# Designed miniproteins, single chains: the designs that were tried, part 100

Each design is a single chain, and the fold is of that chain. pLDDT is the mean over its residues in the fold that is shown.

## One batch from the design tools (miniprotein)

Design m3691
Fold by ESMFold2-Fast:
Structure m3691 (fold): chain A 82 residues (1-82)
Amino acid sequence: MSEKEIEAETLLSLGNMYYAIGKILLSQGKIEEAIESLEKGIELYEKAAEIAETVDSPEGKEILEEAKKKIEELKKEIEELK
């Protein structure tokens, strides 16, 4: 993989980690802390998408599509928590 593909994939994985933390916080009733974690996840997914968009490869397109889908899902989830 190119350096940009590795960076985008790493950012996507980091976003997934913040998503998981946010879900754990929600299960504990820590709504404000959960929202902060989920918003961090969105920031990381947006960065992954920005980098993936500059990569002209099938792998880059897959990362971009996954990041965009996760951003939409998380934005909806956060709005439901407000």
Scores: mean pLDDT 84

Design m3692
Fold by ESMFold2-Fast:
Structure m3692 (fold): chain A 94 residues (1-94)
Amino acid sequence: SLEELEAEKKRKENIEKQVEFWKKRYGLTDEQYEEIKKALEEGDFDKLREILNKLAEQSTPEQKRLLQIDIETLDAFRVMQEAIDKIIEENKKK
């Protein structure tokens, strides 16, 4: 359905925007970018939290503060992605 396609597109765009934002903010390597993107696509927020905490250990004090805020907001991002995933699932059942 159109709603399913729009929800899937929105999910992909949200993930890409989030990873691009973190790449700019923290200077992610291509490997780190792909690992974070994969964790977000799979909904593995435990893995994502682990990756961001490891980045914080290697970051400047300013970047560490920003990373802690981003880690604390992961629950909000998870809830948003779960809501989109539910729309996709409900539309597939129609």
Scores: mean pLDDT 76

Design m3693
Fold by ESMFold2-Fast:
Structure m3693 (fold): chain A 75 residues (1-75)
Amino acid sequence: MAEEVKRRAEEAVEEGSKLLEDPEKLEELLRSLGLNDEEIEEAKKRVEELRRLAERAVELLDAGASLEEVRAALA
């Protein structure tokens, strides 16, 4: 379980970093989905926040933290 969660968190960090590497491309993609400027800014904030949480989860799991400890630390 913990290994699977760590792998998913690492993947989320990688994907989030790619999305944030080119903000213009991300904005274009979101506009193509019908989002307005306000929704795009909110989505960008969510991607950044999720990437940070995923990075923290990976760090804690690498340090030997349990899933319960990770959940508590990210709350």
Scores: mean pLDDT 73

Design m3694
Fold by ESMFold2-Fast:
Structure m3694 (fold): chain A 62 residues (1-62)
Amino acid sequence: SVRDEIIKTATALAKTVAAGKSEAELRAIATKIVQSIADNRGVKLSEQELKEIVDEVVAAVS
């Protein structure tokens, strides 16, 4: 699904910058990455969908 593709891409990018970051910093970075990917794909995410995707990305890199 497009959601799974966004999570996969965002997780790969977040991993490159995760070292030494707090959970709050990782969440902020993941949010920016996810929003950028969604915008480039022409996908409008609700606030709740964005939060859920970001939560999965942060969990995957922690």
Scores: mean pLDDT 84

Design m3695
Fold by ESMFold2-Fast:
Structure m3695 (fold): chain A 76 residues (1-76)
Amino acid sequence: DETLKKAEEAREEALKKLKELEAKNLSIEELEKKIEELSEKIDKLIEEGAPIEEIEELAFELLLLESYLDKLKAKE
């Protein structure tokens, strides 16, 4: 299924980005700023009527960034 394959590829890309963020050892403040920027981008894409696949990819990336932020806060 092409739809399922696209969703899986988007998920894999988001996971790669999460791993890269972990390697960069970003601060909580830097992550919060990145989450805000990504949220604004998602809102703009929704307003522009972008494809659901593109919106879902960014929404999943946002979820991963929030999960990473939670891990950093738990480490404190």
Scores: mean pLDDT 75

Design m3696
Fold by ESMFold2-Fast:
Order: structure tokens, then sequence, then C-alpha cells
Structure m3696 (fold): chain A 108 residues (1-108)
């Protein structure tokens, strides 16, 4: 919640620091890895974002939000085939309402 608020405010480096402190205490926090990935995604470091979202998914393989953000990152890198695969995975793990939000966020 705290790191996510920092990301929303554009304070990506502060959000990274908060997520890293969470990981120092609990390296199995899928949420902290996901927040780290999101902060790097917002900074435009798509390769680091993918790395950290994959870490989150090693811990929680049903994290629809992590799959949705992977789809965004791959699309930003021009890999539309991989982006579509992860978008489908995110939608399969979410409610119909959340699936609509993933379609809107990733875009067509």
Amino acid sequence: EEALKLIKEGKYDEAIKVAEEQLKKDPNSAEAWRLLGLAYLKKGDYEKAIEYFNKALEIDPNDAVAYGNLAIAYRKLGDEETAEKYLEKAKSLSSPAMAILFDMAVGK
C-alpha cells in the first residue's frame, strides 16, 4: 500500500527503496517484487521490470496483476506475441471485471 502510493505520486526511487527494505525482511514477498517491477516499469526500465515481475511469479504463480504488467512491459519492448500471451494469462486468473481492466491497461 505504502510503496504503491509512492508509485502513484511519481516517487519511483522512493518506492524502490521501500520495496527493497520489504525484501530485506521477507525475500518471499511476492507483493514487494511486484511493486519493484511496477516502479521500474514506470521508470521505463522494461527489462528490469520483467525480471522483477518474474520473481513475483516464482513466489505467487497466480498473480494476475504481475502477468498484466508483464504484458505491458513486453508490448513496450515491441514483443506483441509475448504480451498477448501474458494478457491472456492475466485474464484467465481474474474476474470478468478485472479482465476488462487488463484489456484497457495493455491496449490493443
Scores: mean pLDDT 83

Design m3697
Fold by ESMFold2-Fast:
Structure m3697 (fold): chain A 55 residues (1-55)
Amino acid sequence: GRTLEEARAAAEAYAAANPEQAALAREIAQALNDIGDSIDEALKTGKKPKPGKIP
């Protein structure tokens, strides 16, 4: 399976190779980063991520 880190890296690489769509690719990478941060917070504080709730 593909991890969030792999998906983010692919989006960033796509932005570098395809400048005409760089803004969209960066927004996708940022959204994946936000999801990863939510998981990391849950592991640190013992809370579980909320389904479908992202800042």
Scores: mean pLDDT 67

Design m3698
Fold by ESMFold2-Fast:
Structure m3698 (fold): chain A 70 residues (1-70)
Amino acid sequence: MSEEEFWREVDLALAEMQVALVDRIAERKGLSPEERAKLYREVAERFQKLTGNEEAAELIRKRADEVEKE
């Protein structure tokens, strides 16, 4: 595995962890689907700024879109 591939996998794993953390916070605070989607979008934006990884940020944004449909 190249160093580039390694860091890509790390960023994707971190994005998945961010989704799980948002889910736990939403459950604990009783957030609505709309509030949860907003939190995912804010986390995705921050993640993209910190990592520069659009693919990982898009993973989080897709989760927001899924939650909005509920």
Scores: mean pLDDT 79

Design m3699
Fold by ESMFold2-Fast:
Structure m3699 (fold): chain A 77 residues (1-77)
Amino acid sequence: EIDSLLAEGRAAFEAGDYETAIEKYRKALEVARSQGDLVAQLTALLNLSKVYEAMGDLETAERYRQEALAIAEQISA
């Protein structure tokens, strides 16, 4: 379930386990994309951006943030 993957990713991020957080959030994003769940896609992309920012990978964080912005604009249209 998407909600379980997002919850597991958040728990890993809060524990400082960035590798597991990325794995869970990427899985949530993959499932959300397969189901056309734009809100879940937005949530996963924003959380991926936060993890990469916490790791100091600002380029990857910005890429996920821009993908999240594109999904947010699609929801608002």
Scores: mean pLDDT 87

Design m3700
Fold by ESMFold2-Fast:
Structure m3700 (fold): chain A 68 residues (1-68)
Amino acid sequence: SMEEKIEEIVELAKKMKEEGKSDEEIAREAARLALEKGVPLGRVARELEKKVGIDPEVFEREAVRVLT
């Protein structure tokens, strides 16, 4: 389900944050994975802000880089 795919991305982001990855690296990887899984970027941005503390503006900037 889409909810399970979002949860997988959030869990990966939490693990990356614990490993000392930057918010920019986490955002870029999460955006890439969302595109691969066909998950809406806006849904991922919201969950990352709420559960991981990633600024949606950082996520949007890195997502644009993945798309271009």
Scores: mean pLDDT 87

Design m3701
Fold by ESMFold2-Fast:
Structure m3701 (fold): chain A 73 residues (1-73)
Amino acid sequence: SMEDEEKAKELLEKAAVRLLLTSGDLETVQKVGELVRKKGDLVKAAELLLEAAKKHGDEQTAELAERALKLAK
């Protein structure tokens, strides 16, 4: 639904900002931004954020990304 897509986008934005502040992973944040803004691929964006968060050991960002993924599917 449109409501679920808007909430997924909000969670993706929060996760991306958090990942950038905690890990400095600008490359991942830029790729996520392109997936959301240019391609509208929220599932791919959430998966990319989740993998990056796990790689950096950021459990809180991973939880946000997982919630976004569930809403985007």
Scores: mean pLDDT 85

Design m3702
Fold by ESMFold2-Fast:
Structure m3702 (fold): chain A 65 residues (1-65)
Amino acid sequence: AKKLAEEALKAVEEGNLGEALELLDKAMKEAGISPEDISDYLRSKKISDPEEALREAAKYVIEKV
């Protein structure tokens, strides 16, 4: 889980948003984090940019594992 989330964050930094999304989905499943948990977290931070949302979601998963 943590390694996949770290790889997702790296993919965002490299501009590979599709790869980042796939890695993040796998990391969330391994960590037991639902898409709803991420949506609630992003909503609380009022993030509207897709790239920033992926970056913050990956950081959230890293902190939880």
Scores: mean pLDDT 78

Design m3703
Fold by ESMFold2-Fast:
Structure m3703 (fold): chain A 69 residues (1-69)
Amino acid sequence: SLRERALELEQELTMLEMKAAIDVKIGVPGAQEKLDLAREAANLLTRALRGEADIEEAIRRAEELLREL
């Protein structure tokens, strides 16, 4: 289901956020940009799960952002 996919993506984004946050702390160049992208994708999915955005489009955009990370 779309909800199951959104929850799966949210879990993946949470893991990427944690990795990017560590990279920011140790001073890896570009890590802040990756952290910002992961947060943006996670926020979009959270809003869709709350009925504030189209869930199918949110999933599609989140998957696109994940490929860039």
Scores: mean pLDDT 83

Design m3704
Fold by ESMFold2-Fast:
Structure m3704 (fold): chain A 81 residues (1-81)
Amino acid sequence: NAAQQFVEDAEARLEALEARARALGPSPEVTAALEAARQALEELKRIMGQNVDTSVLLQAKKATEAALAAAEAAIRAQEAA
């Protein structure tokens, strides 16, 4: 199931980003970005549990990808500091 595979891949990416963040010192920007990524993934899971239009599911997937990318960018910025 492609939708379930997307969620599993997104969860694995988030776990990897959280592990990288734990290796760094505290950063409010990294914490906020990871929280946004968790919220986007939880919203995607919630939507997948409902009978919604494909456009809504696509928007939630896009939001999850954007949030994960933003979290990775924040971690990279902290690693470079």
Scores: mean pLDDT 84

Design m3705
Fold by ESMFold2-Fast:
Structure m3705 (fold): chain A 66 residues (1-66)
Amino acid sequence: LTKEQAEKAKKAAEEAARKLGVEDVEVEVDPKTGKITVSVRVDSPEDIPRALEAAEEAKKAAEKAL
């Protein structure tokens, strides 16, 4: 995985999360393993389902960009 591919995947993931209304999302792509980690802040348990959906869409977008 190149640095450019990792950046592309990260941007795709951030865009996918933003489309779902989630702004506080951290996306990390390991250039050595290709592992994608998406972290979303949750202020209450009721927000967990939405945060999980945003994280899943972000991860899928990043994987598709690779």
Scores: mean pLDDT 74

Design m3706
Fold by ESMFold2-Fast:
Structure m3706 (fold): chain A 82 residues (1-82)
Amino acid sequence: SAEKQKTFLQNLIDLVNGLLERGRSVPGSQWRQVVQEIWNGTTAQQLLEKYKDAPPLTPEERERLQLIISSSQTDLKRIDEA
C-alpha cells in the first residue's frame, strides 16, 4: 500500500540521516537485512541503537547514504502527489 511505502521511506530516511550524523556504517553484508527489517516495521531509532557501536563511515559509504536519502525523498514526493 502507499501508506506502507511512505512509512518505509520515512524510516529509511531517518535511519540514513542518523547514520550520517553519528558517522556510523551498517556492515554491507547486513544492509539487505536492515532494509527488510525497516520494510517489516522496525523503526530507524531501534536500528540506530543496534548499530551505535558500528565502524566509522568511510567517504564512499557516506556518498552512498546521501544518494539513498536523495532517491528516497524523490520517491516519497511521488507517492504524496499520486
Scores: mean pLDDT 83

Design m3707
Fold by ESMFold2-Fast:
Structure m3707 (fold): chain A 55 residues (1-55)
Amino acid sequence: SPEFDATVDAELARLRALGVTPEQAIALLREQLAATESPLVRELLERLIARIEAE
């Protein structure tokens, strides 16, 4: 959905603003993915990881 895509874009912008490396961001997101029980949060984290890996 447009709202979901906007959330992904906002989180990517936040990570870039923090100055974390792509490798650091992926490691942190994978830890969050392992801890989440929410399918919606899992999809968000998987999309974030995929977009960082594609860059």
Scores: mean pLDDT 79

Design m3708
Fold by ESMFold2-Fast:
Structure m3708 (fold): chain A 59 residues (1-59)
Amino acid sequence: SMEEEAKKLLEELREAAEAGDNRRLLELAQQLSTVAKQLPPEKQKEVLEEVGRILEEAS
């Protein structure tokens, strides 16, 4: 499902953030944005908020 795909991409995003791989981080964030658009609005907000938290941690 798209929700499962979003969870997988979020885990990969966390790994990229921990590795300091800024290129990978940006690519995964773009993929997550695309996947999130296919989710119900409530789930879309949850995914995008989590992306924001991971990106803050990477800063």
Scores: mean pLDDT 82

Design m3709
Fold by ESMFold2-Fast:
Structure m3709 (fold): chain A 68 residues (1-68)
Amino acid sequence: SIADKLKEIAEELNKDPRIKATLIGDDTLVIETTLSVEELTGLALRLIGDYPDLEVSVSGNTITVRGK
């Protein structure tokens, strides 16, 4: 399910102490970071490339991932 995929992404990202990834409901992953703009952009592009079936958006230091 989409929820299981997002949970696996969250568990992987939470290995970095600069990242707090939280699943909101069953369809939205909120990724709060202390990364620089350059590092945040790199992470967002990586997520877009790795998960083309997911919608990735960036606002400030936060990345939001959800099903398309």
Scores: mean pLDDT 85

Design m3710
Fold by ESMFold2-Fast:
Structure m3710 (fold): chain A 64 residues (1-64)
Amino acid sequence: MEEVVEKLVERARKAGLSEEVVERLKEEGEKAKKGYEERREELEKESEEGLKLMQESAEKIAER
């Protein structure tokens, strides 16, 4: 993911865009990456909790 943002910034510089536009692109890319990482961690935690609940339910059903 970091390489994608870096390549995008480099391409913008080579295309002759202003440094202000390049900096804005970099900031937006970093913000999007951080948001994705935070959401991924939350989803992973929720998935683990959900799996445990399903296993407990299956165990109770199997005992009957």
Scores: mean pLDDT 71

Design m3711
Fold by ESMFold2-Fast:
Structure m3711 (fold): chain A 65 residues (1-65)
Amino acid sequence: ISLSDSPTEREVRKLIEKAGIKENLFDYPITDLLDELVKRGVISEGERDSILSLGPTGTISVVIK
């Protein structure tokens, strides 16, 4: 099963890139990644909740270019 098609994963990747966060994020739970984006002021808690509602949470190795 491909996680690349997950709306949650795609949205998280987009937010990290769009925010200018150019770091290697390794093996983070989706919930932890979203919490970090809220902490950095990239998204609100409401936006985090909306993204989480798109699909089940999981652990993803995130690599940004």
Scores: mean pLDDT 63

Design m3712
Fold by ESMFold2-Fast:
Structure m3712 (fold): chain A 81 residues (1-81)
Amino acid sequence: LKKKTAKAALDLAKNAREHFSPQRAAVIAGQAAATAYITVKGDFEKAKELVRRAQEASENPEEAEKFTDEAIKLLEEIYNS
């Protein structure tokens, strides 16, 4: 279950990066990463931080792109753990 949830979140974040604007991709990737931290790790504080950072990053395309890549990396780490 946990590995399946992590894979779904990772796939969602990667799909968002390929098919949406940088700002929208950042919000989607942030939500996916937050969901994975809650459901796989029980880490509500990290999930809250990721949602806040996604909103802040979404105000600038370059920051949104960097955050999306970071969120995908975090999701890959969760999936591979």
Scores: mean pLDDT 84

Design m3713
Fold by ESMFold2-Fast:
Structure m3713 (fold): chain A 68 residues (1-68)
Amino acid sequence: GAFEKLKELHDKYKSDPSFSATLVGDSTLIISSSSGPQKLIAVTLEIMGEYPDLTVSLDGDDIIVSAK
């Protein structure tokens, strides 16, 4: 389900020192990085490609991933 996909992404980005990842309830994942907008855009596009069933957006310096 969507929650399992969010947990997989959380575990992936939590393990990367370039990112912070926070699960909000069972429906939303917030990924933050200080590496600048180009890296955030690249990661956003990667997640959109790998998880087409999830909603992915950029909000400032944060990538917001949620269940549809």
Scores: mean pLDDT 80

Design m3715
Fold by ESMFold2-Fast:
Structure m3715 (fold): chain A 69 residues (1-69)
Amino acid sequence: SELDALLAELRELAKTLNPEARALLLQFLEGARRGVISERLALQVILLSPEELRERLGALMRAIDRALR
């Protein structure tokens, strides 16, 4: 499904993040898989991520939010 593809892409991006951002992203993805979106966790991941990944992460998280709502 589109949602499964987006979650897989974010798991791959998690490998390139610093440990703090990675832990928060994995927590967000666990919630998203269960149909629960945390805007607070999403924002924290985006803000803690390197600038070059920030826009990509934001776009993917918005796509997941749309897919679940």
Scores: mean pLDDT 83

Design m3716
Fold by ESMFold2-Fast:
Structure m3716 (fold): chain A 89 residues (1-89)
Amino acid sequence: GETKEITVTDRDSKIIGKEFKAGESYSFQLGEGPFSNIVKAAVPQARPTTNVKVTFAVDGTLNKGDKVKVEYELGDREADVTITEVVKG
């Protein structure tokens, strides 16, 4: 997989203030969805119909200005994005 560091923004408003636990995952089609900024920054070449899975490897809460480190794998119609670390802003 590839790695990137991404800043949480207002595009991630649906997930700001939510608590996440290691091992939790969320599946959705790429679009507005939750994590839209994080996913689009991780896999900018992914199609709007891409089936996305976001998995947390760590416990945490995301707030605007925080930085997330992600590992990702991109397939033809699927993208797996793992949040490996949250750095407070």
Scores: mean pLDDT 76

Design m3718
Fold by ESMFold2-Fast:
Structure m3718 (fold): chain A 65 residues (1-65)
Amino acid sequence: EEAARQAARRAAIRDHALALTKAYGSYNKYEVEAEKTGSQELLDKAKEYKRLADEHAARIAALRA
């Protein structure tokens, strides 16, 4: 029973880690494009993806506790 709970926890951590990686990738992409173009809209999108990445990181920390 505990093994099943540990497996579920590991799966959740993996899913959040993948989402974190994707969110950070989008953050970096939009930040670079915003710097090149001076677009406030792209800068705002970068900030939103940074926020999502931070949320996934916090969730991983909570699942590991």
Scores: mean pLDDT 83

Design m3719
Fold by ESMFold2-Fast:
Structure m3719 (fold): chain A 81 residues (1-81)
Amino acid sequence: MHSKNVAPPIDPNMSEREILELRRDTGLKQLSKILDEETLKKVEELSQKAVESTDPEEREKYIKEMEKEVLEALEKLEAEK
């Protein structure tokens, strides 16, 4: 299926955790189109740790580490131009 909508609608009654899970699932689906399986698995593990974290500081650490893995993978793809 071809879809122009990147993120599903966010319900204002959703908890912060539910919003993070929704964003994680949507993000992983988009990333699966461009990232290799090994990198995708690392991103999935970091995203799960971020969602499970009750400490905002730990959550931010996992999100930043996930962003770094994605950024490094994207840089490798751009280098193949």
Scores: mean pLDDT 68

Design m3720
Fold by ESMFold2-Fast:
Structure m3720 (fold): chain A 55 residues (1-55)
Amino acid sequence: GTREEAVAALEALGRAGRATAEASTALVQSLGFTLDRPARSADELGVMVALGRFR
């Protein structure tokens, strides 16, 4: 997946009211991203993805 795809998917999850840390982390991992550090919240994960803090 692309960063744009990950950001759009996280935004869609947030709009649906389903943005938990676990659901958001599972979503970005399903898109092929490996985070450089664990996220404590969906908001923190969104910032990490937007800033490119993933492999």
Scores: mean pLDDT 68

Design m3721
Fold by ESMFold2-Fast:
Structure m3721 (fold): chain A 66 residues (1-66)
Amino acid sequence: MEEELRRLAEEAAARLRELGQDEEADALMKWVEEAIASGDEEKIREAKEVVENALAMIDTFDADRA
């Protein structure tokens, strides 16, 4: 679980950095790391949803740019 969430977050952060959204990428990684470190099921669930939403948004922007 933690490894998968971290991998997805790293992918989303890398994509955000490619789009010039370095601050958003840093915020996302910090959110995920804090959720994992807390061990709070609610925070981990929220972090996963945030990462999935970020990836969906990036995918939409990439399609419009292409």
Scores: mean pLDDT 76

Design m3722
Fold by ESMFold2-Fast:
Structure m3722 (fold): chain A 91 residues (1-91)
Amino acid sequence: MEEKRREALEHLDAAARALNRYIKENPGDFDLVSKAVGALIYLAMARKALEDGDYETALEFVKKALELTKDIPEAQAHLERARKLVEEMLK
């Protein structure tokens, strides 16, 4: 279980890096930047929940970040992986 938690945290960190890169490369796209910033806030909340062992809360924040990042494929890939890992930890 700890191994899956570590992998989920690594994917959340990778998603955050992808979002920060996207913001830097697309500063004029205010709608997309707004969504990316919102997703970064949800990622911070999901990471804290994972660290606290609150997997149900972590899953909800990951799902919210997925909704905001539909147009950012690199972030979507990492978030989808994190979602699957958190779901497995709830079994």
Scores: mean pLDDT 85

Design m3723
Fold by ESMFold2-Fast:
Structure m3723 (fold): chain A 87 residues (1-87)
Amino acid sequence: SKEEEIRKLFEELLELLREAGVPEEVIEALRKRFEEMIRLSKTDPEKAIKLLEQIEMEIALLTSDWPEEVRERIAKILKEIHEILLS
C-alpha cells in the first residue's frame, strides 16, 4: 500500500539520521510528525502535504552542514515520499 511504502522510506531516512548521530529524541519527534502526516493523508491530503513540507524544511535545517552527497540522498527519499503522497 501507499502507507506501507511511505513508512518504509521514512524509516530508511530516520535510520540514516540515527547513523549520522542525530539524537533519538529528535528521531522520535520526527516519527510522530510523520505518523500524523500519514493519518492526515487519508482524510485531508492538502494538510498532509503541508506537514510533509514542514518536515522537509526541519530535516534540511538539521542537515544543512552535512556533505552534499548525504543531503542529496535525504532529498531523494523525501521526494519519493512526496510523489507517493500525491499519487
Scores: mean pLDDT 85

Design m3724
Fold by ESMFold2-Fast:
Structure m3724 (fold): chain A 68 residues (1-68)
Amino acid sequence: MKLYEEAKKLSIEEIIGRILRLIGEIIELEERLKREKDEKEIEELKKRLKELKEKLEILKKALKEKPS
């Protein structure tokens, strides 16, 4: 897992910063998804949300494995 290996090299502060940015992106995409009426755009937004949520889980796991 490329993101997980990269995250393990980051400081706690850097991981937290990336988590906060991902949460912001997820919130924005979820708000867009609520307003979107085009089926193709809905599918693209759902795919992007899945990718961001997967990255968020990897970063959360890396943060929990840090010894502080």
Scores: mean pLDDT 79

Design m3725
Fold by ESMFold2-Fast:
Structure m3725 (fold): chain A 97 residues (1-97)
Amino acid sequence: MSEETRAGLEAAVRLARELGAEELAELIRRAVDLAVEAGEDELATAIAGAASFLLRNGRLEEARELVERAIELIERRRFDEARELLLENGGGGTGLE
């Protein structure tokens, strides 16, 4: 896991916990872990960034839905669709190419 991905993950998990959303914190960790295991480091960073952005804006249910959908897409190897989902909902992401 890159330093950028780890920092984003830590921020998103902390925000979820501060909002009392322990299960969402676990889902964020799982989504990032799955993306990293698939060799999709930029997608992992985007997941952490999108979740953090939504949580910062009080959009807790939307963050949960986005992370759950990202997990499903990654498990089905639909990485391009996962990136599109995160860009639409995550406010532009991080780690631009």
Scores: mean pLDDT 78

Design m3726
Fold by ESMFold2-Fast:
Structure m3726 (fold): chain A 68 residues (1-68)
Amino acid sequence: MDEAFALAQEGHRLFKEGRYEEAAEKYREAARLLDYRDPGVLEALARVLEKLGRHEEAEEWRRLAEQA
């Protein structure tokens, strides 16, 4: 739990710095540790992927967030 939270916070910091690829990686790790059950982390990952132009992946993560 603490590790997933720390990864999500690092992802948020990287996102604010415009480091979207690195932010996406941190959010993916956080999502995995939370068994893809945290809608906030999944939505944050989707938002970062939209910034990277990966719209199809972003839509997949948003759908999962709606089900979480």
Scores: mean pLDDT 84

Design m3727
Fold by ESMFold2-Fast:
Structure m3727 (fold): chain A 82 residues (1-82)
Amino acid sequence: MLDEAIEAMREAWSLLTPEQREEALRLFMKRASQLPVDATPLELLRAFGEALVEAAKGLDPETQKRVQELVDRAIELAEKAL
């Protein structure tokens, strides 16, 4: 379950260009800074997934859709595992 969530997130990350990966990390840090200090691992994972989807907006529509599907799958699997 958790390994499958990690693999889905890794696949989404692999679809991004190096520039989009840098933007995703920047967006993730911004989102993470707005969470409480006691934020759960699941809340951090959701913030990272949201950052990946936002960074992917510069890609073609099919790739954007695939990133969203992979992030949604990763979050669903993580919710069941955590």
Scores: mean pLDDT 82

Design m3728
Fold by ESMFold2-Fast:
Structure m3728 (fold): chain A 55 residues (1-55)
Amino acid sequence: SDLDAAAEVAREAAELIRRGASAEEVREYIYSQKDKLPEDLVESIAKVVEAAVEA
């Protein structure tokens, strides 16, 4: 499902952050998944990850 795909993208983004990737690198990865996810889910994941990095 789209939600399962979104969860996978979110998990990979979290792993990138754990490995010390920059916010820009994480953002580039998330937006590179537009072919696998609806645009609204891509934007939602990006916003959640951005908020988590800033917290």
Scores: mean pLDDT 76

